# Designs tried in a protein design run: designed miniproteins, single chains. Part 64

Each design is a single chain, and the fold is of that chain. pLDDT is the mean over its residues in the fold that is shown.

## One batch from the design tools (miniprotein)

Design m2222
Fold by ESMFold2-Fast:
Structure m2222 (fold): chain A 75 residues (1-75)
Amino acid sequence: MLEEAKKAFEEARKLYEEAVKNPSDKEIVDKFIEAANKAAFLASRVDEEGRKLAMEIVKLANDVKKLYEEVQKKE
């Protein structure tokens, strides 16, 4: 369980870096959101600190989603 949570967190971190560099790329943004949700789910199953981390991860995913939407509104 901890190893899976660690791997999911590392993948989400890598995809976060790609998403903030390419916020107009829907595929990269979607992959990050999926990885972030998986990491948050696994973290929330560990303990109270994991649940707090999960909430922070979800907030970051929402922030990236908003950034993508803002870029889409600019012509």
Scores: mean pLDDT 77

Design m2223
Fold by ESMFold2-Fast:
Structure m2223 (fold): chain A 83 residues (1-83)
Amino acid sequence: TEALKEKGEALKKIAEDAEAQLRQAQPVLSPAQLAQLQTMIDHLKQAADDLLSGDKVAQADVHLQQARDALAQFKALAAEEAA
């Protein structure tokens, strides 16, 4: 549907904006933190492509969950390294 394509385009922009922010944050983040943020961005890009295809909604949900899991791992690492 057009709504799925709009969501896919919005998600692609979010992933691209996150990638740009990651490049700026690279000098201050640990390698483990960088790896989790990159994993999140990669899964967001995959979910966007799935939504833009119009027929891979279930695959998009899986990739979005993988992106959430990577973000959760990043937050856990950030909390551990701040302590």
Scores: mean pLDDT 83

Design m2224
Fold by ESMFold2-Fast:
Structure m2224 (fold): chain A 90 residues (1-90)
Amino acid sequence: SSSQQSQQYYNLGQQLWQQGNFDLAIQYYQQSIDLNPNYGQSYYNLGRVLAALGRYDEAIQYYQRSIDLNPNSQISIDSRISLDRVRSRL
């Protein structure tokens, strides 16, 4: 299913993030989002990679999207913490 494929791309993105291959991590998180636009975990992790690259305005947009998709989830809590941290650097 598209949800299973989205999860697979998310997992590949995490592996690439751990290896320091940020460009490929971004691509796989984007593929995860393309297959399941409601997968908040992919938005959160894409925000993290972008923040690590100093792309703060883009990171803020993805954290906000993760929050909006499920405001009462653990991922939304993590996204709010990360969003506030990035905003403090602007």
Scores: mean pLDDT 88

Design m2225
Fold by ESMFold2-Fast:
Structure m2225 (fold): chain A 97 residues (1-97)
Amino acid sequence: SIEELLKELKEAIKKGDFEKAIELLKELVDSGAPLSVIAEAVKLIIEYIKTLPSEEQVPLIQKLLEAIKPVELGKELFEPLAEAGVILLEIGVEKVT
């Protein structure tokens, strides 16, 4: 079940279906998937977001963070969450400067 959800999430990302990828991430979280699996899914979604125009990235990062809100912060999530934070800060600074 968890392996199938991750496979479907990877296929959704390949198709550019962000909303489906977020739905599948929420299902992984709700199913109690291991932090390593959740971290892999989050990294794939962040990598996809980084391919989009900068003006589209902030709302999608915010949706991603909301989807993992119930997840306990572990080492596996720290690096991808730090990348999300850098994107938010870089785009925020660009809009101010």
Scores: mean pLDDT 74

Design m2226
Fold by ESMFold2-Fast:
Structure m2226 (fold): chain A 85 residues (1-85)
Amino acid sequence: MATAGAVSEAINLFSEFGKKYPESREVADQAQHGIRQGLSKGYDTLLKELEKSRELAKKSKNAEKLVKVIDEAIALIEKGAAAAA
């Protein structure tokens, strides 16, 4: 799919965030898992999983930074989908 590159970049953002902020690694790992699950179920499911991760991020340490990374990942995926259309 044309969005595969954008999804790969989003997964890498969460991987790097978890390495930089170990206290938020669990939420970052859950976001990566949600993206991988969304890939098999379709674009709408992928976005819903990222929104769930965003709500979890608000309750975690470094909430503002993690929410920003999730918003960047959503923007990358949406931009990739728009470019494919």
Scores: mean pLDDT 73

Design m2227
Fold by ESMFold2-Fast:
Parts: structure tokens; sequence; C-alpha cells
Structure m2227 (fold): chain A 110 residues (1-110)
């Protein structure tokens, strides 16, 4: 349920308790209980005052998503092509091509 509230706010922006309750099909009392717990945990923050109080994503939710994104990037870069586990033969062939072109033309400056 708390995940549903976070997803709803992320998709629609800051929402009131009544709007969250209607969207999730639960009572406002149930939403209030979960939102209070999430406020203590820092998952959501309270915005505004009076009758039109809205709730937005807090630092904890943002931090959690940031860590998930970093882990995904690490997974994708686990074996990057820039870190070749290539054989010495392949590396030497590449170096020889570069060296050979330079030596034949390189005896005269400019």
Amino acid sequence: MEGDIVELIKKNGPLTQSEIAKALGVSQSTVSKHVKKMLKAGVVKKIGSGKNTKYDLGVSAEKQFEEAQEELDRELSKEPPDSPGLSDEVLEASMRLLSSSSLISGEKSK
C-alpha cells in the first residue's frame, strides 16, 4: 500500500489524503495511518496548510530510487567493452598497426 501511494504521487504530483483514498479505493482513515508512518520514515513530506494539505515525495523515496538507478547502471556496466579481457595477441596486433603506420611516414617532421 505505501508503494501504491508513492507511485500515485510520483505519477500525479502532490495529492491530498482524500484524493489518495479515492484513487486506491480505501478509507481516508487508512490512508492517514499509512501517510503518518511514511512521514515519520521521511518517505513523504507535508506541503501546504489548512483544508488543502498535500503530500509529496520525501528524501528517503528519492534516495531509494537513486540507489536503484546506480545498481542498474552497475549491472549494465558489469563487463564494459572498454575493459577488454582480450588476449595479448589482439592488443599487440592493434599496437603494431598504429606503430607501423607511424614509422613508415614519421621520419620527417610535419
Scores: mean pLDDT 64

Design m2228
Fold by ESMFold2-Fast:
Structure m2228 (fold): chain A 77 residues (1-77)
Amino acid sequence: SLLDKVEALSDAQLAQLLAYVKAHPDMPAEEFGVLLAARFGLNVDLALARELLAAAKASTDVADLRARLLGVIRSHE
C-alpha cells in the first residue's frame, strides 16, 4: 500500500525529500508528484500530491515529515 511505502522510507530518503522541498518553495504539486514517483516510488494523484507537498513544506525535521506524510495518507484510507 501507499502507507507501507511511506513507512518504508529511510530517514536519509526523508531528509533528501525535506531538503529538496525547502530548496524549492515554489515547486508546483504536479512536479512534486513526478518527483515522488520517479525517486521514491510513490504514485499519487494530483490532489494527494498537493496535500503531501503542503505537509512537507510545513515540516521542521525528518520525524515531523514522516508523521505528517503518514497522517495525510491515513486521512484518505
Scores: mean pLDDT 87

Design m2229
Fold by ESMFold2-Fast:
Structure m2229 (fold): chain A 110 residues (1-110)
Amino acid sequence: MLTRADVVRLAVRAAEEALLGTHPELYFQDLANALRLVNPFADEEIENLRKTFERLRKLRDESPEQALAEFDRWVENEIARAEKDGDEETVKALREEYQSARARLNAALA
């Protein structure tokens, strides 16, 4: 069974790929499929994530520096939500995936 921690790892990777432009649709589809397995009514959340990742990609084309700042804010907001829920496993997963993704994004966009 997929956990919330598994889903947020997929979400961070999908956001990273939206900025890298390598396989954005592949990672987004993996995330969407995972969300539907956890919540069959996830269509609104999936659509909101699609719009968020489209904004990140557009912002990257205009300013990689601003796109990285927006990625940082999005992950920080996800961590804050998990902390409010007392979901320590999801907070840990978000922090670990964010650290790895941010290092790769720095190397690719610098």
Scores: mean pLDDT 84

Design m2230
Fold by ESMFold2-Fast:
Structure m2230 (fold): chain A 73 residues (1-73)
Amino acid sequence: MSGEEALEKLEKTGARAVATAADEAGAQAIGDAGSRASKLAKEHLEKGDEEAAVKAAEEGIREVQALQRRHRR
């Protein structure tokens, strides 16, 4: 996928994960992880490094999904 597509997937995954968090601490942790990954992916896209942007977004999606599972109960 393109870096832009990976970033969009990350942002949608993060927003959904925050909305489905079982508690406020989980929502905050997921939101923070998503924001950090989005910022890093955007920085790589601004530098023209598509591979690094995709990697950052995919790692962010994995972290968000792991936190979502942890805070779902």
Scores: mean pLDDT 81

Design m2231
Fold by ESMFold2-Fast:
Structure m2231 (fold): chain A 90 residues (1-90)
Amino acid sequence: EEERRRLFREARELIERDPTNEENVLEAARLLGEALALLGEMSAEEMEAAARKLIAEHGLEEAAKVLLALSRAPEVTSEETEREILAEAE
């Protein structure tokens, strides 16, 4: 799980550095695919192909937004857990 979270964090960092750079967006897609492969969900190749299709159909900015949202999925889960802990403490 630590490796998966690291891959998601690295992907997010790449997109945040320059979401208008196609190379960074595609590299982030590969990292997200590797993280999802650890869950048996999909491969890095499949995620890169999906990102290329998003860029072709909707443009680089929209592809970057989608990938950024996906990169935050584990953090959203962690945030929900944090919310439960805070609610219990109150």
Scores: mean pLDDT 69

Design m2232
Fold by ESMFold2-Fast:
Structure m2232 (fold): chain A 65 residues (1-65)
Amino acid sequence: SEEELKYALELIDDWAEKLKKLPEEDKETAIKAFEEKVKKWTETFDEETKEKVLKYAKEKIEEVK
């Protein structure tokens, strides 16, 4: 649903903001954990929502790198 998608994107925003605040030394490990977490979490989503969430997460990760 639209509401479910919005919730997912907001959660990704929160996780990305936490990543930005980490020391540079810890970012690589945290980004990898974040990628695995999002991948696992989206496995139960419908394909349309999954695609949108994964794309958004990838964009946020690139901003943090």
Scores: mean pLDDT 80

Design m2233
Fold by ESMFold2-Fast:
Structure m2233 (fold): chain A 59 residues (1-59)
Amino acid sequence: SSAQQQLEQLQQQKEALKKQMAADMANSPTPVQYTSVALRYTGQLIDLDLQEQQIKKQA
């Protein structure tokens, strides 16, 4: 796929991930569960941001 197509896919994944994060956090009533969910989703979002930056260098 072209770099543009990869960037579009990453943006879609980031938006989907943010929506899932919000829903899972809303359904995590304990502080421990809330923090655990937030940390895991934050890590995944950082990974996607790094991939986006690398693809932009190729474009």
Scores: mean pLDDT 81

Design m2234
Fold by ESMFold2-Fast:
Structure m2234 (fold): chain A 68 residues (1-68)
Amino acid sequence: MSPEQQVAELQAKAEQAIADRDDDAYFAVVVEMTALAGTLTPEQQDRLGRVSAALQDRYLAARAARQS
């Protein structure tokens, strides 16, 4: 599996975890993304960082809505 495919799969898993309101599943994906980052080029790490930041913003918004 290419790094691009791995990022796409992890993004899909994270989005599913957010939709399912499954915090444990979401953090499991974050751990996998962190491990993947260690194997990537700096340019790929930069892209993964942007994807991760967008997912985190969405996760935090969804979590805040659940706690309101």
Scores: mean pLDDT 81

Design m2235
Fold by ESMFold2-Fast:
Structure m2235 (fold): chain A 92 residues (1-92)
Amino acid sequence: DAALKARAAELRAKAAASKDPKEKAKLLTELARVYGSLGDLQSALDAAQQALAADPNNAEAYVVLGSVYAALGDYETADKYYEKAKALDPSL
């Protein structure tokens, strides 16, 4: 999908330019979701891990990691990330 690939490029550029860790994590989490929508699970995993490196308390990034690991068949790791996300934001 050309539109999703263009969005991924935009988010990647904005994340690289951001000096605010929370903004960087938000952009990288959105990038991870776009990669997930493209079926690129490895790029989604890498982007979500980079989001957590920028902001370890980003609950949405943990949800994305859980979803990626579940898609890869690693349900134990997926459950750990979902538990972490709920601990940070119980409304998830």
Scores: mean pLDDT 88

Design m2236
Fold by ESMFold2-Fast:
Structure m2236 (fold): chain A 73 residues (1-73)
Amino acid sequence: MALELYRKAALEEDREKAYEYAAKALGVDVEDLYKIERRESEEVRAELERRLAELVGEKEKASEEEVQRALAE
């Protein structure tokens, strides 16, 4: 579901913010996330999904809107 999270983020105007959150969670640059979203690796995409989910759980309302949109359904 890594791409599902990214699809939600990409379709919403908060896409860049969602990517920043994923980048922080994975510990990479936002530019690298765009490469991953372009189907660089399933393993990396799965890790991003997992990191985004953890970020949602730990981050409070400061990022709730961005993460809510990033999370698919």
Scores: mean pLDDT 55

Design m2237
Fold by ESMFold2-Fast:
Parts: structure tokens; sequence; C-alpha cells
Structure m2237 (fold): chain A 83 residues (1-83)
């Protein structure tokens, strides 16, 4: 089910990008980088990128009150942790 988890994480990155703000695009790019690191077996680098995506989403939420990116980044992090 590695391919299924990767596909779901990619879908979450697409949803973040579709929200259209620069912060959400940056979070999406970081999730995609985390996915690529997972595919290469570089779990430490994947964790760094996933954490960075979450921090950007949290920062945006603190500034705007918009939690959509936080919820999406959290779900992507859970999927990557299961890989």
Amino acid sequence: KKEELIKKAEEIADELEALGTPSYRQAADLIRKAIEAEKKGDFRTAAVYATAAMLIAVGHFIETGDRRAVELAREALKLLDKL
C-alpha cells in the first residue's frame, strides 16, 4: 500500500495548491519534496520537508485564522509517517 499512501499525499498537495495563496503553494511544494524523499528512502529529509510544510500552514493560520492548510498538511504528515 506504499503507492496508495503516496497517491493520497500527492492529492493533498494538489488540494493545497488549488487553494491558490503563496503560502499554500509553498506548503504543497514542501509536501511534494517530502514525498520524493520518501520514495528515495530518505526518511530524515522527508520528515524535515513535512515539518516545514506544517510550520508554514500553522504560520498562515496564526496570521489569518484560516485552518484549511493546517488540516491538509496534518493529513499529509500522517500519511508520510505511515510510509
Scores: mean pLDDT 77

Design m2238
Fold by ESMFold2-Fast:
Structure m2238 (fold): chain A 87 residues (1-87)
Amino acid sequence: MEEFLKKIKELLAAQLKEVEELLEKSDLSEELKELIKEAIKVLIEGAELKLKQWIRGRITKEEEERIKELEKKYKELAAKIEKLLEE
């Protein structure tokens, strides 16, 4: 089960690298590129925590608080991205 989480982390890290390369080559502003990278990192960390919860059948108080922090950060990043895309 832990081996499965490790494989998922490796896959997500590889996908993040591909997205970073696509963003670097895109015509998007540097500010937009940074916000999108940060939003994807937040989504990946949140997904890892939720997968751990499902696999282990338990969640720590630290993990619960981290999920709440990630949800708030994602909402803030999404709002900033949306505003910049409207320009």
Scores: mean pLDDT 77

Design m2239
Fold by ESMFold2-Fast:
Structure m2239 (fold): chain A 58 residues (1-58)
Amino acid sequence: RETRLKAILAAVKEEGEQALTEGVSDETIERIAKKLGVSPETVREAIEEARARYEADR
């Protein structure tokens, strides 16, 4: 579970540092999901969890 979350976050960071703060398009979410073999829903959940952690650390 933790390893999968880290892989998704790494893929999101490759799209740019703004992806976590400004959000990502549905097309980007689908690309990451296909690349990692997970559902787009899993990618969205991972991004929301990362954003919550980022805001808590700020």
Scores: mean pLDDT 69

Design m2240
Fold by ESMFold2-Fast:
Structure m2240 (fold): chain A 84 residues (1-84)
Amino acid sequence: MSKIVEQSLTKENLDKMIESAEELAKKSPELSKSQRVSVSVGLRIEAIGLRLDAEVADEEMKEKLLEAAKELEKQAKEIDKIVD
């Protein structure tokens, strides 16, 4: 029972993180090179955090955390192509 409630709250938080990352990516073309690097690094740090959480998570939650991490990494890679 507690797992179901925890899973629901975590999913909402992950969706909000992805939405925030997409908003940052949309604004990235308007940012300086230094600011783009900061955004990219920030997204990669968040993705690492999600991967660490996935190591101790339930199987179903682990997959959701890894998917969110992949989305953040994807946004960071697109920004990196501009700043590299």
Scores: mean pLDDT 74

Design m2241
Fold by ESMFold2-Fast:
Structure m2241 (fold): chain A 74 residues (1-74)
Amino acid sequence: EKDLKINDLIGEAGRRLYELRRAGAPQEEIDKVREEFIKKLKELGYSEEEAKKWFDTLEKVVDNALADTAALRA
C-alpha cells in the first residue's frame, strides 16, 4: 500500500535525521539520508518534487523538535 509504505519511510528517515542532527553529524551524512529517501519515494511512484517536499517537511519537524529541546533548557 502506497500510504503505508510512505509512513514507514517517513518514520525511518525522521528517526535517522533526528539522531544525526542531535549527534552533530556532518552534512554529508544528512545528504545520504535525503538521497535514499527521495529514491525510495520515487520507487513508490512519487515525483522527485513530491519526495523533496516530504523531506523538507521532515527536516522542519526535526528542526522544531531540536529547537523545542533547546528552548526548554534556555
Scores: mean pLDDT 76

Design m2242
Fold by ESMFold2-Fast:
Structure m2242 (fold): chain A 77 residues (1-77)
Amino acid sequence: MEAVKEAVREWGEEMGKLLGVEVSEEELELTTVSDVLEALQRRIAEKEGVKNPSVEEQIELYTKRLKEVQEEKKKLE
């Protein structure tokens, strides 16, 4: 299912760019949206300077960053 993997990879790259985090090709080879989402959450926590974040902290930082990006995009429109 090359098309599904490609769509997940493209989504991961797009979200990485949108959130301002770099996602590796190895992380983008993950076959599920959930796995890619976990990688994005980890990368956001790393960018925010949080070492060894809890699952709750990763989710909170991801949600906060996503809202910030959405607000910035809305201001540019």
Scores: mean pLDDT 67

Design m2243
Fold by ESMFold2-Fast:
Structure m2243 (fold): chain A 57 residues (1-57)
Amino acid sequence: GEALAQAVLDAFSDWPMELVVAFVERELAEAKASSDPAVQAKIPEMEAALALLRGRV
């Protein structure tokens, strides 16, 4: 969600938004491939954060 999107923006403030979006897309793909329930539990928040970040490019 919003908190994760803001944390990513704060962490990568020197990066072009397109690279920030690409980074989150790669992390989300890895999370979806994970068999770890704790990682999978974060997928909805990561998808929401990615949608917010894409809306800012």
Scores: mean pLDDT 78

Design m2244
Fold by ESMFold2-Fast:
Structure m2244 (fold): chain A 93 residues (1-93)
Amino acid sequence: MEFSERQQRELRFQAFLRALHTLLNISEEALEKLAKLFRENLDKPDEEIIEAFRELLKKLNISEEDIEIALRLLRAAFAGLPALEAEVERLKA
């Protein structure tokens, strides 16, 4: 089944949020704030969304190390689901 680019981006973003919860123990409350930020910034370039996410994660008192991991996962998710899966496996090793 072929999904539209928008539907594919949403599926990749949902996979990204699951990776954040599983690998970085980010709270459900923080994940909801990240999901809202994504929905409010859908029309912006990927790099602007990444910078907005960095600012929100800093406000949520997440460590700089975990922020950089989260942003690498987000960039991978924007590249595609296989890229996100590869980054998740790399972080588990």
Scores: mean pLDDT 78

Design m2245
Fold by ESMFold2-Fast:
Structure m2245 (fold): chain A 74 residues (1-74)
Amino acid sequence: PELSVDELAESARAMLDQLVASLRAAGRSTEQIAAVVRATADWLVRELEEAGDLESAAAIRELQAEVLAEIRAA
């Protein structure tokens, strides 16, 4: 099924927010949380790029930067 770039970005954002919340609840450090988020988003970007979905890959890279900035601000 074909998701729009916006729908995929919204879904990925919700997933990353849930991942951050779960890691904080587990007592992980800000640095550990940032590392997991970076690795997860990097993996998704790579999968999308290999599939030829460069627009979605770019959206996920932007989302990764935003989430990482929020983690560091907290």
Scores: mean pLDDT 83

Design m2246
Fold by ESMFold2-Fast:
Structure m2246 (fold): chain A 94 residues (1-94)
Amino acid sequence: SSEEQKKKELEEEKKQIETEFLELFRRMEADGVSREERNRIIMKKQLELEDEIRKKYSADKELQAKLLDFITQVTRLAIMSESVAEFEAKLAAL
């Protein structure tokens, strides 16, 4: 159904957002990036993903709003996390 298709699309986009933040966090941890610089990079990634979602889902405001909210949630968890393992655990609980 169209409802099932929209749910699948939402879950696929959420998984992509999680994957991009996890890959970013792993790179920053491997590179020994400071917390201040890490937070700056995370905030920049949030803005980039928000712009992509607004453009891609300009015609579906409900799906757009849900994805923008999800990006905000993932960003908060990333900023609050001290390690990749902690961030992965927080994402799994989301």
Scores: mean pLDDT 89

Design m2247
Fold by ESMFold2-Fast:
Structure m2247 (fold): chain A 62 residues (1-62)
Amino acid sequence: SSMQVQNQRLRDEFIEQASKEFSPEQVARLRAALDDWLTANPDASPEEVREVMEHMVKTLRR
């Protein structure tokens, strides 16, 4: 679906950007958590995906 294509692009862009700020181990954790969440929520809106990504980043910054 168009939403799944958009969410895949958001995921890829987010992981690329995270790779500039975080360690490879932290990026691997982000990737695993986000991919797990997206698998559980295949019909998530792009807005919901952005909220989840923001939450994950805030957790890593602690």
Scores: mean pLDDT 83

Design m2248
Fold by ESMFold2-Fast:
Structure m2248 (fold): chain A 69 residues (1-69)
Amino acid sequence: MSLEEKLEELLKKHNGDLRKAAEELRKEGYSEEEIAELLTKKYGIPREVALLIARGASTAEAVAVLLAE
């Protein structure tokens, strides 16, 4: 299963919670950088926000940090 397919499966499992999906991917051995790059390329999320989500920030918290910068 590709990283993209795994992310989609985890998003369905967690009702679209990107933070929880990213946490599961990290537990499976994917790096924060790989997760952030996928979020950026697949969903158009800015890399700074995607990296925060990959590190465990909620989507709302990541967006708030981006808007504060």
Scores: mean pLDDT 74

Design m2249
Fold by ESMFold2-Fast:
Structure m2249 (fold): chain A 81 residues (1-81)
Amino acid sequence: ITCKVDDLTEEELQAISETIESLTGKSATPETIRIQLKLMCDPNKLRIYLPAIDVNKDGIIDAEDFVHFIKRRVASPRYHP
C-alpha cells in the first residue's frame, strides 16, 4: 500500500481544507491538513484506519481517498475525536 500524503499538491490540500470547513464549520489550513494526513499514514495508525481510508481499495491512498474518509467521519459521530 502507498500513502501519497507527501505528494499532495497545495491545490489538493486546499480542496481537502475547504471540504472539512464546509462539513464541520471548523477552520483548517492546508498545512494543518498535511500534518493530520501524515499522522493518519503513520504505520501504527494506518493499519487501524486502512479499511476506512482506502475507499476504492486500490492499495493507494491519495487526495480522493482522504476527502471520502473525512466526509464519512463527519457523517459518523463515532469517528469524531
Scores: mean pLDDT 59

Design m2250
Fold by ESMFold2-Fast:
Structure m2250 (fold): chain A 72 residues (1-72)
Amino acid sequence: MEELEKIVKKLEELGRPDLAEKARERLTPQAAKRALELVEKSDSDDNIVAVVESLVRNPQSSSPAEHARRAL
């Protein structure tokens, strides 16, 4: 839950409240944690938008690398 709220706040700060709403609706706690890990690995706040968009489209991807690849 903490991870999801952190992602939502970041997206709102970046001017993407639409994506923040989709994140709250579609991201499970597990998916939110994965998104946060990928963002931390990239050291870029802007990457949170791309990572969340990738996870919303493919929440059940079997490869964490696939999410990072699609985000970049």
Scores: mean pLDDT 67

Design m2251
Fold by ESMFold2-Fast:
Structure m2251 (fold): chain A 70 residues (1-70)
Amino acid sequence: SAEREAILREVAEKLREIGEETQEVLEARKAKKEGEKILETSKDEKERKEAEEKIKKAEEIYKKYAPKLA
């Protein structure tokens, strides 16, 4: 059935979109944790600045996917 095939393709496309969004959030979470660890352990100004930028980018990704949470 052509209709059944079309539904399966649409479900597959939506699952890909959810997968991509989930991966972006997981990468952001990992980046934030790594940045926070650098800020706790490093006294190097360059490393700290890179860590702060990494955390900022992760927070922008969270804000992108959770705009309704203020």
Scores: mean pLDDT 76

Design m2252
Fold by ESMFold2-Fast:
Structure m2252 (fold): chain A 100 residues (1-100)
Amino acid sequence: SSKEGVLNALKEVIDYLKEVLEKMKTASKEEQEELKKETVFKLKIFVDTFKEKAPEEYKSLVEKLEKLLKEMEAAKTVEEFTKIVEEIIELLEEEAKKLE
């Protein structure tokens, strides 16, 4: 079902972001920059796909995610990046709970 599809997509992104947070703890400066670029790229694809397939019911979530993505791109430190990733995880976990 569409509800199960959305829930699975949210859980996959949450798991990915949690893995990103773990990798950032031991990453070199070069690895941190690459991981940031990869995370931004993957989240943009997720948001764009979600926006196209579920625009009306998830408009508020999409707008919040787009703002956090811009902040993530602008983040200059690991601490700033990590904080934004944690905010996205919390936002997605809240949405996932509504679908369970």
Scores: mean pLDDT 84

Design m2253
Fold by ESMFold2-Fast:
Structure m2253 (fold): chain A 74 residues (1-74)
Amino acid sequence: MKLTVIADDGTRVEVDSLEEAWEAMAAFAAAGHRYIALVASDGKAIVFDLERQETRIYDSKEEAEAELARLAAE
């Protein structure tokens, strides 16, 4: 399964497993990123707010990336 992990600064990593995705997210969290998106190969995406421990689900990569850009600008 192909997954893309995207940080709020636009940094992205493509991974082939959920385990690798969790490792990438943990690395971004350790680097001080607050918002992270996890995008599946079918285009569905989840955006995590690590400070509030909130999750939002999006039906497209484009929607998730737009939300990350909005949150990063705020």
Scores: mean pLDDT 79

Design m2254
Fold by ESMFold2-Fast:
Structure m2254 (fold): chain A 70 residues (1-70)
Amino acid sequence: SEEELVNRIALEVIRAQSPADLLAIADRAEAEGLEKVAAILRDAAERGISPISTALMLIGEDIDRRIRRR
């Protein structure tokens, strides 16, 4: 499910050690059809946002999307 994909990506982001890791995760998210998630990850990599803050943004966006889908 999309929720499972976003949660898996968020866990990968927490383990990221460099901007290159975030870009690799973003490419994977885009391949899964998660264009907004990929955009957030690329922006975070460019601005040097912490992996934890980036993961929290992804989780928040997924929750918001699930609420709106109802």
Scores: mean pLDDT 76

Design m2255
Fold by ESMFold2-Fast:
Order: sequence, then structure tokens, then C-alpha cells
Structure m2255 (fold): chain A 78 residues (1-78)
Amino acid sequence: SMYEKADEVGKEVYDKLLNGEEIKDPELQELVKEAEEWLNNPDSEALAEKIKNSPDKERALKIEAVAIALLTYKELKE
């Protein structure tokens, strides 16, 4: 399912961050960059609308999963 694929990508990013490993996959690097851009948006409703109205819902869910992984890692470090 789209949710399983998103969860898998999020876990991969989180594991690499925890292990201090560099993200070398260019597609995964793009998802991380988009996730960082989403996290710079202070409007949580706008993020939900981006997912809902995305022409690629699977990609949008992957970006959200990566964003969650980045936030979780940041909270762990602070």
C-alpha cells in the first residue's frame, strides 16, 4: 500500500540519521529536501492540503514520512 511504502522510506531515513550514515540515494535526497521545505511551513492545514491535493499522493505520503523522521531525530538530539 502507499502507506507501507511511505513508512518504509521514513524508517530508512530515520535509521540512517541514527547511525550517522550519509543518504547517498539521489531520489531519497530529493524527498529529504522537500520534507525540509514542508517543515518550514508553519501552517499544518496547508501541509494536509498538499497531501490531499497532490497529483502524486504516494510521493506526498513519502515526503510526510521523511518529515516525521527528521522531526523525531531533531527532538531526540535536543
Scores: mean pLDDT 76

Design m2256
Fold by ESMFold2-Fast:
Structure m2256 (fold): chain A 100 residues (1-100)
Amino acid sequence: EEEERRRRLLEFNREFLTAMAKEAIDVFKGKITPEQAKERLRKKVEELADKYGIPEDVRKEALETVDIFGEVVEKYIKENKDFTFFSLLLDVNRAIQKKL
């Protein structure tokens, strides 16, 4: 059983989640645009997928999550909604579930 494989996937998820949180903060602080955040996150997904040897299906899901994340962040900005990491992640998850 490949314990190292599971550890790599968990580290990928941890760093990806951390990157999404950082980019959301920067957008809501007005430091970057939602489009710039999406581009940075796409680059980060590719870097992390290479670093941790992530399977293609997981990489594809992460890239799709970046697109949905950007759409949710843009909606929050347009509607002047209060930002919390939990509410943002919950809305991203709901958008993913609705697409499936």
Scores: mean pLDDT 81

